Designed miniproteins, single chains, continued (2). Designs and how they scored, part 76

Each design is a single chain, and the fold is of that chain. pLDDT is the mean over its residues in the fold that is shown.

## One batch from the design tools (miniprotein)

Design m6798
Fold by ESMFold2-Fast:
Structure m6798 (fold): chain A 92 residues (1-92)
Amino acid sequence: SAAGAQFAIDAIETAYENGGKVDIRVEGDTLTLTLSGLPVPVQAALALRGIGLELDGVPVEVKLEGDTLTLTIRGLSPAEKQAVLDHHEKLL
């Protein structure tokens, strides 16, 4: 979904702007973003945004384990996946 792809891009940007790290796993039409090293309020804001999108029917799942935030985004088109991956590569 466009909303899911945009959230992935925003989450990657926010993580790098705040000195965090991002790992991306691709599995079919699913992207799993693992974010670490974020300030607590930034991590909480991203988690709440992801939960809000899930409640609005966007296929986003949020998992918070200690200092690690995992965002699972499903139902992405090939073009949407590529846009997220290209954006991540640009910020490496």
Scores: mean pLDDT 86

Design m6799
Fold by ESMFold2-Fast:
Structure m6799 (fold): chain A 75 residues (1-75)
Amino acid sequence: PEKTLEEFHKEVAKILENSKLIPADSLEEDIKQLINLIETGQITDPEKLQELLELADKFNAEKLKKALEKKLQEV
């Protein structure tokens, strides 16, 4: 249940890898790639989207949070 910033970055990187993308060397670039996956509908699992929203709120990732909130309204 407790997630650090490093665990958040690892979670983002795993999602990118599962989607055949290469994680970048920075959390900011990986978040940009993740937002694109969310906006293009490649991540549709509501439980996963909710988990990511909680992490985005905790780590003040505002752009990711907005993308997730919009996607969850469509699910």
Scores: mean pLDDT 76

Design m6800
Fold by ESMFold2-Fast:
Structure m6800 (fold): chain A 63 residues (1-63)
Amino acid sequence: SLSELKKRYEEEIERLKKLPESKEVQIEIDILESFIRMITTIEAFKDSPSQEEILKRAEELRK
């Protein structure tokens, strides 16, 4: 499920924050945070009757 995937990414970010600061760690955290934001957006629209249509529109707006 998306909620479980989001939780996994949140836990991974917390693990990475325990490591010494490095460019690699910072990049990984940024990527994971971006994925969490995407999942949060998708979950916000899952209650909509046309969730697939909303996701397509969101992708168009990101281009």
Scores: mean pLDDT 75

Design m6801
Fold by ESMFold2-Fast:
Structure m6801 (fold): chain A 68 residues (1-68)
Amino acid sequence: MSPAEKEFLELHEKALEAIKQFKTSLSQAQVEVIANHMIKELTEWGKKNNVPEELIKEAVEEIKKEVA
């Protein structure tokens, strides 16, 4: 695993933890707005740092599942 892939997975894990915390205090609509913003940031960071596109897609789908 490359250093960029490791950092990407750590960012993804932090995003999932944040979403879980927000789900305890925010409405579903608010959580969805925050999650969509995190998805955009993770996708842009991943592309900039040459993270495999499939890994980025898997991370995005995992965030969507956490929000649902």
Scores: mean pLDDT 84

Design m6802
Fold by ESMFold2-Fast:
Structure m6802 (fold): chain A 80 residues (1-80)
Amino acid sequence: EVVLEVTLPSGKVLKYTVKDKKELEEAVKKAALEAAKELGLDISESESISDIILRIKEVDPKVADGIVEAGLKALRELAS
């Protein structure tokens, strides 16, 4: 099992245990939506991960970059 770890704007750390790429994509989307919520962004759960990340990046590029890096790290661990 692989852990996705994302730090939110508040400093709260979200941890998700993922078994495959589908669970990782779901966890990244959940983390991105929580980050967007803390930033006061009105984002629909129907939006793509990339659209959510772009919205976050407009307000806080460090948070957006952190989510992307965490997702890529977890993806590499799942592919190993």
Scores: mean pLDDT 84

Design m6803
Fold by ESMFold2-Fast:
Structure m6803 (fold): chain A 59 residues (1-59)
Amino acid sequence: SSEERARELLERAREAIEAGDYLTAERLVTQALSLAGDNEELREEARELGRRAKEVAER
């Protein structure tokens, strides 16, 4: 399903953030948002990960 695919993309985004790969994390978050549809929990998680990805760019 699209929501489960969105969750997988967000997990990969977390891994990219931990690896310091800001650009990959941002792309994965954007893809997850498009697949989350109207699922508010997934959309909020994606927004939070997007913010964290920006913080990784400072390292």
Scores: mean pLDDT 81

Design m6804
Fold by ESMFold2-Fast:
Structure m6804 (fold): chain A 70 residues (1-70)
Amino acid sequence: SLLSEEEQKKTLEIVRKLAEENPTVSEDMFNLAIRMVKLGTPEKEVIEVIENNDNSSFVSGIAIRAVARS
């Protein structure tokens, strides 16, 4: 389901903070997380993508589901 603009803003602020605290997060991964927020992906799943950025299979699975919702 689509999140409200306020919920999207809150999740984007969390994503930015996590990226700043985790310098190993690539720009591509950060951009993927932003896209997932805009596609209505739940905050928990977006955070899990950033926290598990080295687990390509896990990230790919979540990203595919997020894109399929668009």
Scores: mean pLDDT 69

Design m6805
Fold by ESMFold2-Fast:
Structure m6805 (fold): chain A 95 residues (1-95)
Amino acid sequence: TEEELRRLEEEYRRLKEKVLEARKKLYEKAKPRIDAAVANAKAAGLSDEEIGRLVGQTYVDADEEWKKENPEEAEETRELEGRAVGLYIRAAELR
């Protein structure tokens, strides 16, 4: 029903906000490392493509390190993401 669709869309929005908040913690922790890596690479004369690869690798390293240090938060974030995707699919089916 339209009412059920609206409830699912609201729940999806709330779960999406929780996922973004959890990911914000990771991004805040990774930002100084990324900023330093970019500054050093630019000072060394690396190309934009080389800097891009370095930034990508720094994000991967930071994400893996965060998961290793925060296994419970990582699993909770994964569960929230899974629930959000499930609600999105269900809402789409009701359209």
Scores: mean pLDDT 75

Design m6806
Fold by ESMFold2-Fast:
Formats: sequence, C-alpha cells, structure tokens
Structure m6806 (fold): chain A 55 residues (1-55)
Amino acid sequence: KKKAEEQAKEIVRQGMDDGTGAEAIVKAKELLKKAGFSDEEINKLISDTAFEHAL
C-alpha cells in the first residue's frame, strides 16, 4: 500500500510538470483504488499532493 501511495504521488507530480495533470490524476486514483485505498483517502492524498506541488 505505501508503495502504491508513493507511485501515485509521483504520477501526479510528473503530470503537473508535463501538462498532463488531468490524465495523471485519473491514473493515480485508479492505482490507489486497486491498492485498497478508500475514496476518502484517495481524494485527500491527490488533493494534498497537487496542493503541495503547486505551491
């Protein structure tokens, strides 16, 4: 689970840098859902990662 979390964060960060942020977020959410994260956990993780990277 922790490995999937780190991979999802990296996907979001790279997508923001490459301009494919929307696609990256979808991919990261799918990965986290397959790893057994709840929708609440997924939304928080993606939001926190995007916010931290943007600022």
Scores: mean pLDDT 76

Design m6807
Fold by ESMFold2-Fast:
Structure m6807 (fold): chain A 88 residues (1-88)
Amino acid sequence: LLEEAAELAEEAAEAAEEGRYEEAIRLLEEAIRLLSEAAASASLQMEADLGVEIISLAVTRLALEKGADGEEVAEAARRAAERLRELA
């Protein structure tokens, strides 16, 4: 799940960089869904770390929906993907 969520965040970054904002939002929503699923069965320590990443991606998605720059959104999504891979 964490590796899949990281891949979705990277795909969202690419979509945002290319101006495919609707696809980027959808990919971020799917990554958040997978992280929420992972958090539901995680230890308390892991749940806290996943919670931070869920909030980070949710804020990134909201920023993109509100017209944030695609390059800034892509950078945020790639950083989240890196952190998720470290947790996996």
Scores: mean pLDDT 83

Design m6808
Fold by ESMFold2-Fast:
Structure m6808 (fold): chain A 89 residues (1-89)
Amino acid sequence: SELEEAEREWREAHARLVEVTQRAYQAVQASDDEELKQQFQQLLQETSERLERLGDAIRESDDKVPPLREATELLREAVERLEALLSQL
């Protein structure tokens, strides 16, 4: 079903975000680059706030597929931005 596909894609994106965040956290904490540390902190805060708003939309929606897909895109965007930060280390 469309919902099952959206849930699978969300789970895959979330697992990838967890993996990349763990790698980025270790690399950034070992770095002396305060600008990269600040960029990492800002990205995590922004992503967390946006995910909380999408979580509300998912809970309240009659059709969970659109907000779930939006959350998946947000997770994928966060992964790309974290990988870009890692490439600067």
Scores: mean pLDDT 83

Design m6809
Fold by ESMFold2-Fast:
Structure m6809 (fold): chain A 100 residues (1-100)
Amino acid sequence: SDEEKRKKLKEVFEEFFKKVKEIAEKEGNQDFVKSVEKSEKSLEEVFNDESMSVDEIYTIALMALEEIKEEAKKNFSEESAKEIEELVREATRKIREIYA
């Protein structure tokens, strides 16, 4: 159960970060691209930490999504920020379904 949940959470984040990086690169905001890459690496380390519980991963994951959404609102066009907000909403929905 926990191993399967961890795998599904990792898959949701891999797809999420791929799409967010594509939007960030199109905006040309290198600081945001670097911020997203750091968040991706931090979450990859969390997913690979065998001592980390699924509960801890869930909490860290939701916090990371919220931070990315807030950063996008400050640094991007309204259209790109809205696109990232929709990606965050979809990822949050999937994470809640996996954790339930």
Scores: mean pLDDT 80

Design m6810
Fold by ESMFold2-Fast:
Structure m6810 (fold): chain A 59 residues (1-59)
Amino acid sequence: LTPEQLRVLRLVIEGKSPEEIAAELGLTPEQVRALIQRAFDELGVSTVAELAEKVRELE
């Protein structure tokens, strides 16, 4: 995962919407949704709960 992908995923785990994440990072909501989908595919997870567990493994 890139540092940008990790930052997006942490904001998702915090419960932020794609629109809120896009505003914070200077991206479009569409770009944020694409990054989230790609990260879910790369990590082999399907839910935000599974994502949170995978991100904890990196800490």
Scores: mean pLDDT 79

Design m6811
Fold by ESMFold2-Fast:
Structure m6811 (fold): chain A 65 residues (1-65)
Amino acid sequence: MDPKKHLEEGKKAFEEGNYEEAVEHYRKAIEIDPDLKEAWRFLAEVYEKLGETEKAEQARKLADL
């Protein structure tokens, strides 16, 4: 499956306030394309919304490689 489709589904879930669903979609995008830095940035943002500060920081580091 196209990693961009999972990125779009994640964005939709995030906009709807379904942060856990957004995490799942962003993780799927990363499983297909680990170099998709945009997915890591969005994953960091959703972890901040969930209060998962340590996970958010790790995702930001991977986005900023």
Scores: mean pLDDT 81

Design m6812
Fold by ESMFold2-Fast:
Structure m6812 (fold): chain A 96 residues (1-96)
Amino acid sequence: SMEELKKYAEEKLKNSNLSEEVKQRILDFVLNSKLTETQKKLFIDIIVNSNYSEETILEIIDFLQKSKDPEEIERILNLLASGATDEELKAYLASL
């Protein structure tokens, strides 16, 4: 549910070292995006437990918000889940 998703996101983000601006951007993305609840939870878990820079996180969010291709969204989420580095993600996004 949206309430459970919101609580999950807020609790995970509260414990991260990300800036309040980036935390709010992530929360807004999760609550308003067209992604499935499973994809949103996966995204939150990866981002909160990753060493990605705030710049990279914002680039991923921007791409996911603009993408209309479900297969492309799935590919990005799979790259994140595989532990892709900042450099690998930026290179992939630049190739699109």
Scores: mean pLDDT 82

Design m6813
Fold by ESMFold2-Fast:
Structure m6813 (fold): chain A 61 residues (1-61)
Amino acid sequence: MMEEIKKLLEEAAKADEEEREKLEREALQLMMNTVSTLSPEEADALAKEVTEIAKEIKAKA
C-alpha cells in the first residue's frame, strides 16, 4: 500500500504540475480512504488499481 502510493507520488512529482496535483490528490485520497474506511482486502485491491494507473501514466508519458 504505502509503497504503491509513494510510487504514484514520485511519478506525480516528475509529471507536469497539473498532472502532479491530480495524482497527489488521488494518492492521498486513496491512502486515507483505504486506511480509514476500507477493509484490508479492499485496500489490497485498491493498491493494485493504483499501481496499474501509475503504469498507464508511465506508458503514455
Scores: mean pLDDT 66

Design m6814
Fold by ESMFold2-Fast:
Structure m6814 (fold): chain A 70 residues (1-70)
Amino acid sequence: GAKEEEIKRLEEKIKELEKELKELKKELEELKKNLSKENILEYVGLSIRIIGLEFEIELLKKKIEELKKS
């Protein structure tokens, strides 16, 4: 049904965002190893982006749970 198709699309989107999140977290850890005054703003910006992606993933997971309840 339409609901199952929407859940599948949301699950696929979550997988793509989790892949992006994993790549960004690796980049953050590399920046953290050589943290300096020159790269601190890049580190902060990347940290904010990671938080935003984690929030988006959690919102999508909540949407899937609400769809499953309906």
Scores: mean pLDDT 86

Design m6815
Fold by ESMFold2-Fast:
Structure m6815 (fold): chain A 87 residues (1-87)
Amino acid sequence: DPAQLARLRALREKLKGFTAEQMEEILDQVIEEVGEEKGLEALAKALGLELSPKVTKEQFLEALRLLTAETDDPEAALREAARLLFG
């Protein structure tokens, strides 16, 4: 979906100041407060993402890692993040 890829591209630019480790720490703190399902939904909403209802914590963290990582192929990373988050 081109709209989903455009949203992830914008999010990648917005997250340039964050590391994957920092995003994982934020997610873990939110999960500790409200539980995994609500924690994933809350952080996704804060990032402006609408997740597939079957997205796991591991899939969400891998997608955030792909969005924050330095790479020679950012478009391939965005496509993989979209597959993990949206199916």
Scores: mean pLDDT 77

Design m6816
Fold by ESMFold2-Fast:
Structure m6816 (fold): chain A 67 residues (1-67)
Amino acid sequence: MIKPKSPPLPDSQRNLTPEQAAKFREELEKLAEKLGVSLDTVRQILARIARETGQLPSLEDIEEALK
């Protein structure tokens, strides 16, 4: 399907399989607890990095961005 709008979230994250998305969500929740931030904050950083780099960021990239 063709969308004329810019994606509100990184398409790479949105196009993950349900299993990959669930696993990513669990890892993001653990990272949020480790860093003492909300899951929404972690997801916003994830989305920003993915948009800027054009690839899926690692948990280390998200942690570095939150320093």
Scores: mean pLDDT 69

Design m6817
Fold by ESMFold2-Fast:
Structure m6817 (fold): chain A 123 residues (1-123)
Amino acid sequence: MSEEEAERRAREAARIGATGTAEDGIKAAELAAEAGKSGQRRAAEAAAEGAAAAGGSGTAEAGIAAAEAAAAVAKSGQARAAEAAAVAAGAAYGSGTEEAKKAGEEAGKIAREAAIEAAKKEK
């Protein structure tokens, strides 16, 4: 995926995730995960915003998908994206279901560990 294509998908994720529906939240999470997996700095940073928007939908399915997207963004190798992914994991945790809460907790742990490792490489 090109950097331009990855950034475009990340921006689309943030926009779609803002609608607040479960279906749009899941789609936003999928787009954010794809952008994060690109490993490109700007795309990964923007993808964290898309994952956070997906987590804000307040549905179990969107919350779980947002947590998975946050974990993918965290693993991009970009320190700032991993830090932002921890916030996205928190949004997934806040979705109110036990399954989304557990997924958000696991994604938050991954994001915190990834942020520490990425920061060590960028010292």
Scores: mean pLDDT 73

Design m6818
Fold by ESMFold2-Fast:
Structure m6818 (fold): chain A 80 residues (1-80)
Amino acid sequence: AEEAAEALERAAEAALGLAEQAEAAGIREAAELLREAARLLREAARLARERGPDHPEVLELVREADRLAREAGELVRKAL
């Protein structure tokens, strides 16, 4: 159970690192999407500890974070 929450926290940290890189590259919209994805992943980690990693609310937060991360990736590709 804790392992899943720790994985989500690591994913949030990775998203924040990518947001810093996007911001440094001038791709501000991608940075904002990645920061929002990190926020959702941290919320998912908290709920995973409280309700379990397979709870529907946790899965929905993870799906939304993934959607935002994919959108940010498309913005980065268009900027290159």
Scores: mean pLDDT 86

Design m6819
Fold by ESMFold2-Fast:
Structure m6819 (fold): chain A 78 residues (1-78)
Amino acid sequence: RREDLRRAARRILEGLRAGKEAEAVNRVAAELSKTYSDEEAAEMTAIAYRAAKLLAADPSMSEDEAIDRAIAAYEAAR
């Protein structure tokens, strides 16, 4: 799960940098839906997107830190 979140966040970050954010998010959602339920895939995609945004904004942040912050923010928004 955490490794899948790291891969998802990296793919979305690449999409953000390339100007293909929507494409990257849709691709990540489709890949996660192969392994997880639709609900879990949607949650993981939202967390990965938030983590990618954090990494794009703060180059000093680690992937683990971005994911932990994204999870906390997602849970707080529920």
Scores: mean pLDDT 82

Design m6820
Fold by ESMFold2-Fast:
Structure m6820 (fold): chain A 58 residues (1-58)
Amino acid sequence: MSEEEAQELAKIIAGTAVAEGLSREEALQLVRDYFESQGLPQSVIDAAVEAAEAWLAA
């Protein structure tokens, strides 16, 4: 998974979680947990979480 794909997927995961009734903080934790479980590089995880956080905050 590329960094760009991870950022897009993070927004989808976070947006879906919020739509399912999770808080913004719970949605961001879900994104972190998911990418950590997938063993993604730290740079990809950081970029994805930052993108999702910024998108949810906008």
Scores: mean pLDDT 82

Design m6821
Fold by ESMFold2-Fast:
Structure m6821 (fold): chain A 59 residues (1-59)
Amino acid sequence: EPRYRVLKDVTIRGPRDVTLRKGEVITVAELAERLGVSRTTGRAALADLEAAGDVERIE
């Protein structure tokens, strides 16, 4: 599963609010669990953050 590095502090709102801090490394599964959403929703959230420049995909 691809890993994503957080490039700046960002708060994501969902069933649970999640604050990602600059320098964190997160996967789709970890974000989905923290937000309390499905893996599909977590993947969409990470794609939106990557498009915004808030995270970058790493190996």
Scores: mean pLDDT 81

Design m6822
Fold by ESMFold2-Fast:
Structure m6822 (fold): chain A 74 residues (1-74)
Amino acid sequence: ELPPLTPAEQAFLADLREAMDAVNVVDKAIKAGLPEEEIERLVQELIDALTSPLAQKMARALVEVLLWAKKQQE
């Protein structure tokens, strides 16, 4: 069994969850076939809505990977 999370680890996981929620919204938009300019606008709005600088950085990095992967599969 994993030991209980420290407060610092709980804060990190909260930031990661916020970043993952933003990434999931972007992934859904891509799968729905939204134009690239609409996706770029959505990404900016979602990242700007995040309150944690770490969550913003994580979301930006994950979205960049997601967009790269989508282009590779075209």
Scores: mean pLDDT 77

Design m6823
Fold by ESMFold2-Fast:
Structure m6823 (fold): chain A 58 residues (1-58)
Amino acid sequence: MKLTDEEKIALTKVANEVLEKSDLPLDEVSRLIADLAQQGKTVEEIRKALEEKAKELS
């Protein structure tokens, strides 16, 4: 998989925001990002998936 450095930084920021606003554990967030990125999902699609997962736990 070929993520750019900018995409990695963007995904890290999204992951940190989700971790601060929700009870999602770090390992779940990291796994979801890795799985979706391996499926060829864009940064925006991964962000939406993380936000939806966080919303389910709120």
Scores: mean pLDDT 75

Design m6824
Fold by ESMFold2-Fast:
Structure m6824 (fold): chain A 77 residues (1-77)
Amino acid sequence: SEVDKLLAEFEKLAEEAKARIDQATTPEEVRRIMLEFVRKAAELRRKMEELGATPEQLARFDALVDEVMARAREKLA
């Protein structure tokens, strides 16, 4: 389905974001990466909702967001 394709695309974006966070050398870089990721995530989540994403698909999406946010918090600690 179109929603499954968007979710798969988002999984790749989440992995890329985590890799970028791991490679970041300053707290400012981590915060910039997080801001970019959160904005892209919000846009994709709205698109998935418009296409009729199930609660389970949205929960998986939200879990991926949480993973990226957790990685950034660890990097900033």
Scores: mean pLDDT 88

Design m6825
Fold by ESMFold2-Fast:
Structure m6825 (fold): chain A 69 residues (1-69)
Amino acid sequence: MVLDKESIIELLEEAKKKFGEVVSGEQLYEFLVEKTGDPVVARNVVAELEKVFGEKINLDEAIEYLRSQ
């Protein structure tokens, strides 16, 4: 399943409520698997954000990045 940009942004806002403003790729991956039930989609989203931000993902910056696409 491919998540649209708005659904991904909403999931990142929920992750921020749970973890605070900074998450590891592993924390974000586990959270997205829990919320979507789709490990392939979760892996793809995390890989894209890790390519831009590295191993520590600032969720406010990630949300802004996705909105700018």
Scores: mean pLDDT 81

Design m6826
Fold by ESMFold2-Fast:
Parts: structure tokens; C-alpha cells; sequence
Structure m6826 (fold): chain A 72 residues (1-72)
């Protein structure tokens, strides 16, 4: 179900954000974007899903990569 996929995506995003050292507020925003993108994708709205994923990448992609590298 779309909600289960959205929940899984949000939980995964929270785990990544936490591991990368993002703030609580940034983690929740990343989780929101990931959940909405997953929900849109499950509904067949690939354009919206792609736009939300691009927003998450633009806002957090570099910081996630840098933080995860530092944590390794």
C-alpha cells in the first residue's frame, strides 16, 4: 500500500539523516520529502515523485554524502 511504502521511505530517510549528522528539523524535512516522493511514485505520479526526489537531492544530497563519509 502507498502509505506503507511512504512510511518505509520516511524511516529510511530518517536513518540516513541521523547517520549523516543532520539536525532533527532537517531529518524530519528529509523524511517528509522521501515519504511524499514514495507516495507519489506508488500512485503512478512519476513527475511529482521525480520533482520531490530532486528537491531532497538539491537540499540534502551533498550533506548526506559528506556526513556518511565522515561517519565511515
Amino acid sequence: MAEEIARAAAEHARALGRAAGLSEEEIEELARLAGEAARAYAAGDEERARALAAEAEARYGERLRAGLRAAA
Scores: mean pLDDT 82

Design m6827
Fold by ESMFold2-Fast:
Structure m6827 (fold): chain A 75 residues (1-75)
Amino acid sequence: SIAEAVAAFAQWVTEKERQILANKDDKAKVEQLLADFEKQVAAHLEELRRLGAPEALIESLRTAADSVLAKMKKA
């Protein structure tokens, strides 16, 4: 369901943020994890679109993910 996919996406984002923070002293690994995060966010949003999620929801989730990404890049 869309609700399950949204919940899974939120949990995945939280786990990736923790993973990046755990590797903060390895700059090369952090850069790779950030690149993988961006790519996988796009894939998760595309899956939500296939499930019939409204564009307003997709845009809201993309904005939230972009905010998390920007925060992680500044750390």
Scores: mean pLDDT 82

Design m6828
Fold by ESMFold2-Fast:
Structure m6828 (fold): chain A 74 residues (1-74)
Amino acid sequence: ASDAEINDGVAAIYLGIGNLLMKKGDFEGAVEAYEKAIELATDPELRRQAYSNLAEAYRKLGDTEKAEEYEKKA
């Protein structure tokens, strides 16, 4: 596997962790997981999905400025 394939695989795991934390109401933990997914993701679809979910997590935290910023990247 290429470095990009490995990074996207790990990013997908962090995206899944973030999604689980969102379901549990741990929005701060979800932000951390989605930020790691974005950092590692090279696939545009995976990055877009992580940005969209990160925006929702920030909205749940009441950070509307960051939510709007990340929604524009989705």
Scores: mean pLDDT 85

Design m6829
Fold by ESMFold2-Fast:
Structure m6829 (fold): chain A 75 residues (1-75)
Amino acid sequence: DDRPLTEEEKEAIKKRVNEILKDLSQETIDRINKAIDEAKTPRELRLKVVKILKNIPEVTEEQRQAVLDAIDEVA
């Protein structure tokens, strides 16, 4: 579904993702928040976030899955 992300959905995703990743650096959180702001669709957001998280060794597999689940649940 190519339905665009609403601003309300983006804010909800940011809130959940920031809670999941609260132990990470502010620079990492800012990069993910920027990806959420720039994404037009849930599919685009998922791809952008996966690309960011794969390059951060401090992120656990459980945290990566929780972030993706949060995107899927809100969008």
Scores: mean pLDDT 81

Design m6830
Fold by ESMFold2-Fast:
Structure m6830 (fold): chain A 90 residues (1-90)
Amino acid sequence: MEEARELFERGKELLERGRELLKEGLELDKQGKTEEAIKKLEEAIELLEEAVRLYRKALELYPSEEFREALFEAEVELSLARMALQITKQ
């Protein structure tokens, strides 16, 4: 439980940081700052991929609805970030 909780908390921190970078990247893209937007979206994807990885490990150690919901939420955010990057790159 404790190890799974530590992984979950780390994943949550990375998810929050990834969300902020995704938001910043989308705002930069809207402003026509394409290179800056790409950089922020790539950083968001890296953090969101690590959050997904940590949540998957937490679920493997301790199956819970909370961890499963967090994983699903992180996977959705990661998909959105990847789509945003693809659109920005054309």
Scores: mean pLDDT 88

Design m6831
Fold by ESMFold2-Fast:
Structure m6831 (fold): chain A 60 residues (1-60)
Amino acid sequence: DLEEKIRELEERLRELERQIAQVEALLEKNPDNSDVQELLARLKAEKAALEKELARLKAE
């Protein structure tokens, strides 16, 4: 079911957006913290991958 897969990805995306916001807040206080920078980069990459998958599914 296409709609069910879309819903699952939208839920994951929402959780990632929440995590990204929290990590961005931490990075604002510690902009030179490489661990936080790496975590943010990984979360953003995962978000981008989910957004691409959502776009692919919605194009069907």
Scores: mean pLDDT 83

Design m6832
Fold by ESMFold2-Fast:
Structure m6832 (fold): chain A 67 residues (1-67)
Amino acid sequence: RAEIEARFDALVAALKAALAAGDAAAFAEALQALSDFLVTSAEEHPELREWLFERAGEVQAWLRKQL
């Protein structure tokens, strides 16, 4: 779990950094990487699905505030 949480935090940090830099290409890559990570982690770790869905919801809410 701790490794999954650390990877999620790193991916979110990369997404936020790309947005802050105004780098549309880096933002798109970071968003895709985060999406792929969430899907793969939910499939590999079904016991973490609730936590992953909550984290995905937080990212979605944050993105809606940026748009």
Scores: mean pLDDT 78

Design m6833
Fold by ESMFold2-Fast:
Structure m6833 (fold): chain A 81 residues (1-81)
Amino acid sequence: MDIVGVEDGARALASQLVRTGEVVIETEDGKTLVARTPEEAARAEIERLKAAGLESPLSEEEWKELIEKAMREVEEILAAR
């Protein structure tokens, strides 16, 4: 996975958290994960990638930081009237 795919994934998670307050993630093995914080979303995304047989390009902390950055960007867009 390249850096652009990682940023797009973080923005998708961030958009859900800002707009709805939660992200629902289904893993390939049939688990449903619910995340309500950037930390929970980072953990859930790593578990989803692992279940799909993919190696996460980022650590949990790196995902959390990227999601938090993306959340600020989404909030700025939504605040524009």
Scores: mean pLDDT 78

Design m6834
Fold by ESMFold2-Fast:
Structure m6834 (fold): chain A 56 residues (1-56)
Amino acid sequence: MNIETAVKLLSSPDRAVRLTAARGLGEAGEAALPYLEPLLSSPDPAVVEAARYALA
């Protein structure tokens, strides 16, 4: 999964899709950090949770 697609999927209403995208971003490592930073400030707690999961 590419970083751009994974970032879009973090906003999915499906929790399984969000967690799969978060794992993909975690595997991308440092390259995903600039995409995750704005998501950590999201007003949607589900998006924030997925972004934090990607960083763990």
Scores: mean pLDDT 76

